# Designs tried in a protein design run: designed miniproteins, single chains. Part 41

Each design is a single chain, and the fold is of that chain. pLDDT is the mean over its residues in the fold that is shown.

## One batch from the design tools (miniprotein)

Design m1403
Fold by ESMFold2-Fast:
Structure m1403 (fold): chain A 87 residues (1-87)
Amino acid sequence: SEQLDALKSLIAEIPLVKQRLDELLARGQLTMEMLDQLEDAVQGAIAQAQQIYDQATTEELKEAAQQLIAELQELLAYLGQLRQQLA
């Protein structure tokens, strides 16, 4: 399924996003504007993954969507921590 492959790809990208944010923070290059944009993108991705979960007819697709939602929620919490570091 193209949709399942897309969800798995997004899940695999999340640790790389966190690594990039850590590198930007360490270099003093992380900005509030970057966090705002990423927070909006993450919230949008959660909404889309929730829609996929609600409409999914296979267990594999439901499990992938559920995992993506959980990991995006963890990323959102991490963005909140980074926001406190910049304040």
Scores: mean pLDDT 89

Design m1404
Fold by ESMFold2-Fast:
Structure m1404 (fold): chain A 74 residues (1-74)
Amino acid sequence: DLKKQIEELNELLKQAEQSLQDLADARKQAAIAALPGDEAAKAAVTAQYDALRDAQLAQVTALFEKKKQELLEK
């Protein structure tokens, strides 16, 4: 059933995005907590981790979108 396969992929994407967000946030918080209270350093670390998170989310989304396209071509 194509519809069920698409729904399953959408659910897996949501789970993957949530897990990636949770892991990225935990890593960012750990990195910030290790800093000696320098606001400029905290801002730089935050920006770096946010950029990495956004890049990873874009890659995961693109992978699942490609998978859905392949299923729709059948």
Scores: mean pLDDT 81

Design m1405
Fold by ESMFold2-Fast:
Structure m1405 (fold): chain A 80 residues (1-80)
Amino acid sequence: SEEEKKELAIHKIETLIETLKENPDMTLEQVKSALDELAEELESKGLNEVAEKIRKIKEESKSVEEAIKKLEELLKELKE
């Protein structure tokens, strides 16, 4: 269902945010790689709109901190 897909996207984004916060030594390049992998996974499950938002975060983020903040903003949007 659309609700189950939304919950899956929320869970995966929350898990990535936690992983990034627990691994502060990750480079921006490594973070962008992780964002790309997440976008591909979500796209494979038909979550194309969320995947595009993740790809935009990858493109626009100039630092690891900015990527985390943009992911947290997306998470708030998805939770309404």
Scores: mean pLDDT 86

Design m1406
Fold by ESMFold2-Fast:
Structure m1406 (fold): chain A 82 residues (1-82)
Amino acid sequence: MDKEEFDLEVEAAIYEIKAAVSRLAANRSTDKEEQIKAYEDAIESLKKALEYYESLGPRYQADIDRLKEEIKKVEKELEKLK
């Protein structure tokens, strides 16, 4: 692995962690506005992680598919709050 490939994997992992933290914050909040913001933050972070894995190529197809499913799940939770 060269440094650029490694840096992209690290960025993807960081955004997945950010998404998980935002998702946890949304699930723990009792304030609807805070829940909406946290789910929106989670979706944005998941989309960023997806962009990094897509740029890494087909070796990361399992991660790409997983992130696409996770984005849909978070979007569904956000829609329930509207």
Scores: mean pLDDT 84

Design m1407
Fold by ESMFold2-Fast:
Structure m1407 (fold): chain A 91 residues (1-91)
Amino acid sequence: AALSAAELAAAVANVLAVVEEYAKELIEKAKEAGVLDPEEVERKAEEELAALRARLAADPEGTLAEIREQASTLRGGPNAEKAQRLLAALA
């Protein structure tokens, strides 16, 4: 049971929405924390998001499966909230 084209498109859209929202939260938290260069954090977040979009376009099923495995591993750590959001987006 592979995902249908419609289910893949929905999962990709949901994952991107969660990642984009999380990137926005990280940028705001970096500003609040007084990091030396919040613009550098924003630039790196944009680069990683662009790379994720490219991977999802090239191999949506494999990329979503990898995100699922990574999110499951992170459930008990400091990134548990991010992991829970990603897993919810994949459901």
Scores: mean pLDDT 71

Design m1408
Fold by ESMFold2-Fast:
Structure m1408 (fold): chain A 74 residues (1-74)
Amino acid sequence: SEKVAEALLAVEKALSPEEAQQLDQQIQKETKPLVEQGDFTKALQTQLLLVAEKAKEAGLEEAAKVLEEAAEKL
């Protein structure tokens, strides 16, 4: 989805290198068990929701909403 890609790019541009590293580490930690279980849909949902939470912290409320709606539709 173009809207999801735009939301992800907005979050990437808003985060500091330190914040981006923390987010990446959290995504890896929470999605690894799901991927190992073969639950790729839940892994993607988890990633989108973690990015959405970070978007909210950064004040990107519209990007967060797009990402949350995308996760719910999976």
Scores: mean pLDDT 84

Design m1409
Fold by ESMFold2-Fast:
Formats: sequence, C-alpha cells, structure tokens
Structure m1409 (fold): chain A 67 residues (1-67)
Amino acid sequence: SMEERIEKAREILVEAAKKAGADEEKALQILDSILNRDDNGAVALLLEIGSEEVMRAATEASRILKS
C-alpha cells in the first residue's frame, strides 16, 4: 500500500539522518517534498543538510514511493 511505502521511506530517511548526525526534521521535510513532487524543495533541503548519506536515502525513498 502507499501507507506502507511512505512508512518505509520515512524509516530510511530518519535512519540516514541519525547515522549522518543530520537534522531528522529536515530529512522528513525531504519526504514531504518528494510526496508533493517539489523537486526544487527537496534539492534545497539536501543542500542545507550537506550529507551524501541523506542524499542516497532520499534517492532510495523516491524509488520506493514510485514503485
């Protein structure tokens, strides 16, 4: 279901943020941007966080949400 995909995407982003020592709230805002198809917003948040770990997680979250 879409709900299960959203929860999985949330888990991946939160865990990546924790591992990177990044702001979990900003990582969750990336999820909201992906769900709203706001590519510019998602990119801006990724640049603010500055973490390759979170960027990889956002890519994986996007794949999960599109499947």
Scores: mean pLDDT 84

Design m1410
Fold by ESMFold2-Fast:
Structure m1410 (fold): chain A 61 residues (1-61)
Amino acid sequence: SAALERLRAEFEALAKRVSVEELERIGRQVVDILRQSGMPEELVEAVEAAFREIVERKRRE
């Protein structure tokens, strides 16, 4: 979905500028906000999975 692609791209851009701890915190807050906003759970789960992959990739550096 366009929303997932935009959120993934923004989070990857953020990953280049912040610590892994801050990235993880921001990712968790964004997912919480999306759930509260009424975004379909399938899309929220996809966003959460994408954010988790990006955090894991940064941790391996």
Scores: mean pLDDT 84

Design m1411
Fold by ESMFold2-Fast:
Structure m1411 (fold): chain A 79 residues (1-79)
Amino acid sequence: DDIFQKGKQDTKIATKNGIEALDKGDYEKAKKYARGVQHGLTMAGKPEEGLKYYREAIEAIDKGDKEKAKKYLEDGSRS
């Protein structure tokens, strides 16, 4: 299904860009890419997993835990 394939690809791209934003200290941009991971997972038929990883990534970003935020973005891309 084209929607599922696009969701998987969008999740992968958002994860890569989110991690790059975290490495640059652009936390607001990293939050936007975390939402991109959530949207990609929703398109891939996994809205509950997308919401879970989005919430965990946002909480980690808000706490300044860059490594934990990267972990949640990566976990989202693998679901």
Scores: mean pLDDT 79

Design m1412
Fold by ESMFold2-Fast:
Structure m1412 (fold): chain A 68 residues (1-68)
Amino acid sequence: MYKEFLEMQKKQEAETRESAKKNEERMRKLIEAGEFLGLDSAQIMRAVADPKLEEEVIKKAEELRRKE
């Protein structure tokens, strides 16, 4: 029982830290891509809610960066 509790605590803490880092990095990349494309906050927030839009925004920004 105690070992299971410690394993659960470590797993939850690791998942929380990973989720926070991934969410922070994801938001940073999306904001950078959106700003590069000239998108407003509403368009960026829509992409946060829709993974397909997020992918399209990042892909479009990468394609434009490759031309520079």
Scores: mean pLDDT 74

Design m1413
Fold by ESMFold2-Fast:
Structure m1413 (fold): chain A 87 residues (1-87)
Amino acid sequence: MSEEELREKEREMGRELLAMIRAGAPAEDVAARAVERLRELAKEYEESGRHDAARALLDIAETLEATTDPRARLNLVRVVASEMARA
């Protein structure tokens, strides 16, 4: 997969997560979707030889899974999604 295709997938993921937050989806659902999408994107980056980028995405997913406070978790998703949508 090309770098441009990976960046577009990153932007689409960011837009999807922000849309879920704006629609008032439960924090648990938003976090679960974020972890799912981060792991999928990490796999695609790894398959493209972008191992450092893949590891960074996995580290974010692990941080979200380890974050038990719903407010902190939702804030982390919002920050990550905003950065990804901007990419």
Scores: mean pLDDT 84

Design m1414
Fold by ESMFold2-Fast:
Structure m1414 (fold): chain A 109 residues (1-109)
Amino acid sequence: SEAEEEIPKLVELLSSEDGAERLKAFEKLIELAKEKPELVLPAIEPLKELLSDEDITIRLQAVHLLGVIGEETKDKEVIEALEEAAENDEEESVRKAAKKELERIRKKE
């Protein structure tokens, strides 16, 4: 699938200086995570790195993407990364976003 070849590029674009490119990459990764969650598993490690980004907006995007992946897959590494962000991120908004994503993951049976 072309989608598998595009995943590393889409994750890289989440850190683009162009806000429009970041938004398009974010929307495409959300779509892929909901439709074919197995294809976005290679994005987990790069998204975990983005949880430490200096830009709060990039960290919020990473939290939301990991949340969607976690809701669809129940991946332990994703859940642990979101738990870390929920407890330790410097910004209250990022901690609250991670907690909200964890609630969604835990409610989906």
Scores: mean pLDDT 83

Design m1415
Fold by ESMFold2-Fast:
Structure m1415 (fold): chain A 70 residues (1-70)
Amino acid sequence: MRTLTATVTAEAPAQTYQGTGIAVAEGHVSVTDAAPVYASSRQQVTVTVTVDMPDSARHIAVGGELRALP
């Protein structure tokens, strides 16, 4: 299992964001939603996500996405 951090810069109103992490390695794909995080406007938003990935995976591609919540 791997824990990764996705960081994006947002110029948006202060509100809650939902993070999603994706990891792909050697035939394994994992998608994980992180707990919602509050971010003030005009700040970098960092979301830590845990992805199910074997420790034996050697070639890993990782991405992250943030979605604003009401």
Scores: mean pLDDT 56

Design m1416
Fold by ESMFold2-Fast:
Structure m1416 (fold): chain A 64 residues (1-64)
Amino acid sequence: MLTPEDAVALLLAYKGKWDKIEEAVKLIRDGATVEEIAKVSGLSKEDIERAIKTAENAQKLREK
């Protein structure tokens, strides 16, 4: 299952922001806000929120 870190890393790779993956992953692990992750990664808040929710939903499976 995807972690939020994995989902955001994949999105950064898709946008060619390869060098920002490590920094963004660290921010997510440290509990940084979506706004902080957006500023560092150059992704929109919407993209980050969707990536995180997708990973969380996959992991938790909404259990139903």
Scores: mean pLDDT 74

Design m1417
Fold by ESMFold2-Fast:
Structure m1417 (fold): chain A 81 residues (1-81)
Amino acid sequence: SYIERLTKILVEKMKLSEELAREVAERLVHGENIPENPELPAENRLIIEIALGMKLIMLALGYSEEEAMEKVIKALEKALK
């Protein structure tokens, strides 16, 4: 699932706890606001919010959910190395 793929990226690349990474992944997949959490560094939060914005803009432009999510995941993997 997209949630599991994103959770893995956030844990491995951003070093977030599995619980926080899963919450962030769920919100990003559902197009919801990223949670306020002191364990989420500002730089990482900004990258995640940009990814959410990318998803929402792609959906607004008529791309499918699958196209938007694949592009977002690919962008995060590249941005986070």
Scores: mean pLDDT 85

Design m1418
Fold by ESMFold2-Fast:
Structure m1418 (fold): chain A 70 residues (1-70)
Amino acid sequence: SAELEKRAAAVRAELEKINARIQELAKQLEELKKNNGPQSEIDKVEKELQELQARRGELQRELGALVEEL
């Protein structure tokens, strides 16, 4: 139980960091598109967003499983 609670807390903390980074990148992407920024920079931000969204999904599934065991 204590180990599962510790892992759940760690997953929640990582999710908070990922959500914050997604918000920052989404804002950066909006500014790049608004200001006709370089396509290479837009592509980089979009790729990082896709990777973070995939990681968020994995962590959300892990958190769900951990919570069911608590």
Scores: mean pLDDT 88

Design m1419
Fold by ESMFold2-Fast:
Formats: sequence, structure tokens, C-alpha cells
Structure m1419 (fold): chain A 67 residues (1-67)
Amino acid sequence: AEAAIKAVVDAVKETYEQTKNLPDNVKEFMMRSTMSQIINQLKAQGASQSVLDKVKKAGDKTIEELL
């Protein structure tokens, strides 16, 4: 859980930095796409709903704090 949360937070922040010069709507779309890919990979690997919920909450919070 902790490693997955760190991975989503780090990936969202990296996506934000890579899109720094783009409009906010593009930044949000790219960050949410990155988070969705990570969540879908965790689901495919058999992660529990509790872990998925924590990862989504951490990702959503990070996106909101960066915008």
C-alpha cells in the first residue's frame, strides 16, 4: 500500500513537471491519465479495493494540490 501510494504521488508530480508549460486543463488531463493507468495496473495485479481506494485518494489529493 505505502509503496503504491508513493509511486502514484511521484508519477503524478513527474507528469506535472513534464507538462509545466502547458495549459492547466492539459496538465489535469495528463495527471489523471497517469493515475488511471497506475490504478488499472494495480487492479490487474490483484490489489485489494482498500489499496486501490488509498492510491486513488492520494493521487486525487496530489492533483488538487498541484493545480
Scores: mean pLDDT 82

Design m1420
Fold by ESMFold2-Fast:
Structure m1420 (fold): chain A 80 residues (1-80)
Amino acid sequence: GREELVEELRDAAFELAKLAAGASEEVRNELGEALQYAASKGKIEEALKLLKEAIERLKASPPEEVDAILRELAAKLKAL
């Protein structure tokens, strides 16, 4: 149900934050705002899918690509 999706989104956001530790503060703030926006629109399932895809991409990518991946994620979340 919705509770399980909210818990999964929280867990995914926590894992994303760990992987994004080396990202700029500007990019982290933009991502946080985009996540809140998507959640406020009730797009929890769509946001969760985008976060999981970004997490897998971050795990496979070098550190220099982190900011670009997070900016792309923020843009996709804002488009929901």
Scores: mean pLDDT 82

Design m1421
Fold by ESMFold2-Fast:
Structure m1421 (fold): chain A 91 residues (1-91)
Amino acid sequence: MEELRERVREAAARADEAGAELGALYRESKDEEKRRELEEAGRRALEVVATGGRRALELAAAGREEEALEVLLRAVEEARRILEEAIERAR
């Protein structure tokens, strides 16, 4: 269980880093189309985290803590992937 909690913390830190990088690219970009793509990626990442977070809370409330952490880990990893792909396209 603790290893899974550690993986969630690491994944969240990496997602935060990607989010910060995407935000920096958004601020420095003078291309409206590029900014729009970055904004859409940020929105999609937030939606993934919100959906996964809600499911994780439901599972945790039901005493299914391990499943809750697995759902949260997958959501955070997916959000990070969305952000990183947008960053790569913007470079």
Scores: mean pLDDT 87

Design m1422
Fold by ESMFold2-Fast:
Structure m1422 (fold): chain A 80 residues (1-80)
Amino acid sequence: HMEKVEKLYQELVDRAEAALAALRPGEGRSEMFYDPELDIYGYATAEYDAETGARRWRAVIGKADGSVLYEEEREEGVPR
């Protein structure tokens, strides 16, 4: 059900943002899950680039057939 998928995606995004806020330069975090009832998988990554100071996260929910349902990435950097 798309409503439940949207909720799972929002929770994944929220966790990715929280993980990013806790990272130190050069660190990264990732998580993955599979929901057998919806036949979907999700993964999120958060990274803090030590050389550029850029902080980024990516969150994806897709189906086992390779279809992507939700995908977003955000990057925060030092203002130039």
Scores: mean pLDDT 78

Design m1423
Fold by ESMFold2-Fast:
Structure m1423 (fold): chain A 86 residues (1-86)
Amino acid sequence: MKEQLQELIRKGLQADEQGNLQEAIALYQQAIQLSADDPVRQKILQTVLQSVQAKQQGDTKKARELTLQAVGESIRYIGDQIDKEL
């Protein structure tokens, strides 16, 4: 599951970078489904999905705002994981 999740996210990022927005959306939706056991990661992936959907709709400003939100959520999530380890 973890390896499959990482591969889906990697492929989604690659598809987004290549402008294959429909493929990126499908891959992120699969990653969200596999993240049901981690609500924080699922929320971050949902924000990423919304960013890609905004790009597909031509809303570049909204896509940028959602990308920054997902980055912020990811930094907080990593910080929480480190705090639990210490």
Scores: mean pLDDT 79

Design m1424
Fold by ESMFold2-Fast:
Structure m1424 (fold): chain A 60 residues (1-60)
Amino acid sequence: KPTLEERLKIYTEISKKMQEKLDEARAEAKKQGLTPEQVDRLRREIMKEALEEYEKKLKE
């Protein structure tokens, strides 16, 4: 339903938000002393949320 231009805009905004969340998560993980495994799990959750948001926006 979105045009190519609209899809590109949605992708760009979600990509930017995902990167910001990943940067925040990395900083927080360092402060909390999280293990590499915990950091990887957190990164996977952030990426999953971004994908779900993108799919939801495409259906709007």
Scores: mean pLDDT 79

Design m1425
Fold by ESMFold2-Fast:
Structure m1425 (fold): chain A 71 residues (1-71)
Amino acid sequence: MESKGIEEAEKAKKEGDVVTLLSILHEEKDNLEAVLAAAKALVELGHTEPIEIFIKNSKNEEIKKALEELL
């Protein structure tokens, strides 16, 4: 089941809206599917630094590990 965050990430990716993708990372920080959708979109747009910062500040080990594998 897709969350609202995943739908927002797909739209933001198509529009090149990095600010919305960053917002999804912070608002959905404990939602693995939404965080991965936003992070993959950021990587595809060439923005890996926000994901590296998010990993350093994340307290969710599952999400942190998944993001590290994405980079």
Scores: mean pLDDT 78

Design m1426
Fold by ESMFold2-Fast:
Structure m1426 (fold): chain A 90 residues (1-90)
Amino acid sequence: SPALEKVSEEAKKLILELIRALDEAMAGNPDAVSRAREAAKRLVEKGNDLEKAIAAVTVSTMLAVAKSQGNDRAAEAAREALDIIAEGMK
């Protein structure tokens, strides 16, 4: 998308790491929860407001998917990541 052209390569890598960690949590990997948390924290540290907003929208979508599937562990991981990103945008 045109918005991704304005995102730094470092932020793209962190967003992809966060997506992969949440996908692994949805697949039932419990270790992926801590990786999602770490990726969200790094994104808050390194990202600008646009990059944090893109991550928040992405994680919010993944939270909705996890909830629709009844995957409580993945939903909790996504909610924690979303909370970290939202607090970092204040």
Scores: mean pLDDT 82

Design m1427
Fold by ESMFold2-Fast:
Structure m1427 (fold): chain A 69 residues (1-69)
Amino acid sequence: EQALLDAARTALSNAVKALEKGDIETAEKYIDLARGYVAQLEAAGHRETAAAVRRSVDEIEKQLKEKKA
């Protein structure tokens, strides 16, 4: 599942860049993509890897909620 993990990391990187630019809609799109990859990792049984990615998603989502509100 390295390709899936790499895809999740790329999506999170793009979400951070979008947030830095104030592009809330693009950031939401990439956060949703990363969440999809987390779900796929969990379905594949890679729970620890999924949990690590999930923590990164949660942190970025917290920043998104702060800017959206």
Scores: mean pLDDT 79

Design m1428
Fold by ESMFold2-Fast:
Structure m1428 (fold): chain A 117 residues (1-117)
Amino acid sequence: MEEALERTRKAMRDLVNKLKEKYGAEVIEEREETVGGQPAFVVELKLTYNGKEYRVRVVGDIDGSLLGRLLQEAAAAGDENTIIIGVTVDPRTGELVVSVAGLSDEALKLGEEIAKE
């Protein structure tokens, strides 16, 4: 369990650094939350791509449930330029699982591009 959380944190850090270095993203908030009695991590960033400002939320938790909650919150706020990238460790395989959500087709496509590289 501890190793899975550390691997999730490392993968989030690597993704945040990639967003900063390749996309010029700015970190606007970092926070730790408790979801189902387990630690979860959120990093919020802003980036500009093709003249549009996007809000990127990088999320790490054990079960991926926080991604769904943040997607609902973003949808309720009406922010179509929101991208959510979830990073979890599959407890069965130990593999990193990356999930992408976007409130618009453009946001989803950009999120998928970021997650592939």
Scores: mean pLDDT 77

Design m1429
Fold by ESMFold2-Fast:
Structure m1429 (fold): chain A 108 residues (1-108)
Amino acid sequence: MSEKLLEELKKEIEELERKAEELRAQDDTPENRALALFNEATAASLQMWINIYKLNNKTKELNEEMKEEILKLARMVGAALAEVEASINDPEALEPAREILEKVLKER
């Protein structure tokens, strides 16, 4: 992996966070909440991958402290997903949001 890839991933994270803010500023619908949380969760996931890349490039061994940091990021993504599930209380609106979240989280 190259230094340029890290810069590109950082820009992608910033774009995802911006999109989430725009969605949260729009009409407060279950779909907009789910899409905003999806963008936030994806940004957090990409940051986790950047940290893993830095560890693999800077150290030959993953120490317990770095392992805890990666697990913390993974838990944050999981908590964000749980929040959208909890915030959507209309069964009809829940299905499209869940489909979007599941499809994109499958991308790593």
Scores: mean pLDDT 62

Design m1430
Fold by ESMFold2-Fast:
Structure m1430 (fold): chain A 60 residues (1-60)
Amino acid sequence: MLSAEQKKLAEEIIEEGLKMYEEGASVIDTQRYIEAKARERGFSDAQIQLVLSEFTVRIV
């Protein structure tokens, strides 16, 4: 589970990713961007997967 602080950071990262996707980036490139940003912010692999899943739900 994400902390309240991590949820805010995840939301910011997802919003950045959604902007990239809307501007014509592929799903794969956007997912790599989100993964890299979450990793830089100290998210675990499991937490990164949660963030990526949330992004995917928002584009479907």
Scores: mean pLDDT 83

Design m1431
Fold by ESMFold2-Fast:
Structure m1431 (fold): chain A 81 residues (1-81)
Amino acid sequence: APPELSPEMQAKLNELLRHAMLQADRLARGELSLEEVEAAINARAAEIMATLTPEQQAVLQRYVQALLEGIRATAAAQQAA
């Protein structure tokens, strides 16, 4: 089973989510490219990863993948419109 989310892990995921939401908002305003948004999210995730155990890193990696997929899907939909 995947490890249970500790309060510390939940706080780190919430911090990353807030950062990702800010970058996604800037993407929606045309202030950033998708590449810049992905780079910013990956950079923040890497900083958090350095403070985590391997098991916690696996949880964060899955979370980052889901966030990036959501942002890519939103960007693709906006380009199609």
Scores: mean pLDDT 78

Design m1432
Fold by ESMFold2-Fast:
Structure m1432 (fold): chain A 83 residues (1-83)
Amino acid sequence: AARDRAVALAEATQGPEAGAAVAAQIDSVEKVLAEGAKYGITREDLLEKLRAEEELLAQSNLSPAERELARALLEAAREIIAA
């Protein structure tokens, strides 16, 4: 799963504490989606923003490892939002 991949990448590059932090960030996406709904933010709105972030990531000066981790995080968020 995209979540498991993001956690594994964070652990491999930054240690187990980074993996735990990444897992918590991904798990918080469901809460953000629920809170956003109270203010009229739709899943479609969030997916549009996610696409914009993916495009910015493609143009970033991040290292290959940092880019892979960021991409895995975006993929995990996308799976939760699109569910």
Scores: mean pLDDT 77

Design m1433
Fold by ESMFold2-Fast:
Structure m1433 (fold): chain A 66 residues (1-66)
Amino acid sequence: MYHPLSPAARALADLAVRYYRQGDYVRAAEALALAILEQGDPLPVLDYLRSQLGDGLDDILRHVHL
């Protein structure tokens, strides 16, 4: 799917990926929430994170408080 992430939303999504890889799911969820707010649309952010993390995205979503 072709949805351009803004540079700020992508930086926040990349931050979520880094926190997830460190095992910090709470900070990963916070970065994901900020990326969604910055982009204004959850779909391109979730598509990007699914491409990076696969099923790991479900762990982050469990901790999201939007």
Scores: mean pLDDT 79

Design m1434
Fold by ESMFold2-Fast:
Structure m1434 (fold): chain A 81 residues (1-81)
Amino acid sequence: MEADVSAVAANPDAVYGILKGAGGATREQAERAAQALLDNPVVTVEELAKILKEYGGLDEDGARAAAESLHRIAQSGAEVD
């Protein structure tokens, strides 16, 4: 299932908090990941995890955890707001 992550990706502090908590990402890595998500915001959990590994500097486990968290937030926002 795809979700639009643009709203959370537009908040770099939120992205940084999530990525730092999930895998210890730096602010620069979080900003890079947020920009990648803004460029292609409609993503599956697998695509999101790939972006977080490539740009966010997360390992496989951290990227998966962060991807599932971000995807859940995006789905809730898209369906409710």
Scores: mean pLDDT 77

Design m1435
Fold by ESMFold2-Fast:
Structure m1435 (fold): chain A 99 residues (1-99)
Amino acid sequence: MKEKKLEELFKKMEEIAKKAEEEKNLEKQKELLRELAEVLREYAELLGDHELAELVPALLEYLLKQMEAAEKGEELVLDAEEQALRDAGTEALRRFAEL
């Protein structure tokens, strides 16, 4: 049961990530990123990677804020705390992807 669900979630993540990279419309890209984050969180939880699962919402929030700033023609500057949280999430995702 678990293996089949993990395979399905992984395929969904790959499909959504590819669509998000190819999408030119910001609102559609934001929706794809929200969908990707939800699938990634569920996948991480099923594998027992609770650290990554907890960090996914913060990574999503960062990406959405960056996209909103770009849409408004504003520059998004991360403070040290925001950058550390992003880096922690990225490192957790890197360790997870190497499994």
Scores: mean pLDDT 73

Design m1436
Fold by ESMFold2-Fast:
Parts: C-alpha cells; structure tokens; sequence
Structure m1436 (fold): chain A 64 residues (1-64)
C-alpha cells in the first residue's frame, strides 16, 4: 500500500540528508567553510522535498 511508499520516501530522504550533513561536517573540519555551507543547504533542501512528498502521499491515502 501507500504506507510502504511513504516509508521508502522517508528512508531515502533521511539517508541522503545524513550523507549531506556528514559531508558538511567533514568539509568544516577541513576548514572548507564554503563547501560545508553548500552541503548543509543541500541537506535542508532534501528534508523539505521529503516532507512535501510524504505529505502528498498521505493526502492520497486519505481519499481511499
């Protein structure tokens, strides 16, 4: 059902967000503040896109 699709989208979004946050931290540790900021913004964008997709899928479930 849509529950599996919602979980898949959430899991994928969380995984990608984690990768970008880890890259942001790594670049910050290396002194590359600009790349760190870029990856942090990418992580935030993935979080927003994931939330939007999950909301859309949940609204589709509501219609039975």
Amino acid sequence: GLEKSIKSVEDTGKGLTKVYREKSKKYLQQGDVELSKQYLEKAKQVEKDTEFSVKSLKELQKKK
Scores: mean pLDDT 82

Design m1437
Fold by ESMFold2-Fast:
Structure m1437 (fold): chain A 70 residues (1-70)
Amino acid sequence: MKEVEELNKKAEEYQKKADELRQGGDSLTAEAAKVSPEAAEAVRRGTDGLIEDYQKKAEELKKKSEELKK
């Protein structure tokens, strides 16, 4: 079913974005730390917030996909 596949695709995209932010977060924080400690803190908090939002969106889309399968 095309709708289920689209929802799964979007869920995977959000999960991938969260995973990429987790992997790149250390590098981004290290670069920001070269500017200031406050910048490093802001980058870490910002990436953590985005990771949480992307994970929640992925979970919601996956639940909708499962609902549509039956």
Scores: mean pLDDT 78

Design m1438
Fold by ESMFold2-Fast:
Structure m1438 (fold): chain A 95 residues (1-95)
Amino acid sequence: VEVSENAEMRTTRASGADGRVELELEITAKKDGKVTVTVRNPLARPARIRVEVRDENGNLLASKEAVLPPGGSITIELDMKKGEKVTVRVTLEAV
């Protein structure tokens, strides 16, 4: 997972079991404007990736789901204010 240079990313939770990986990240905006979150399939095989973005109150702001080839990626853009925090949950499952 990568974020644009106007944001900071911190891993809050990571787990992997039974061919499924879950990652939770906190993203903090350093400036007002667009923050880009990119999730890439690191596997040598296709994977279903689901990305959910939630605000500090747990409200869903954005979600994407796709089957990505090896090295494929999905991108989510968020309009954020300086100091705003969102939680990003990534689920990866090999197909």
Scores: mean pLDDT 78

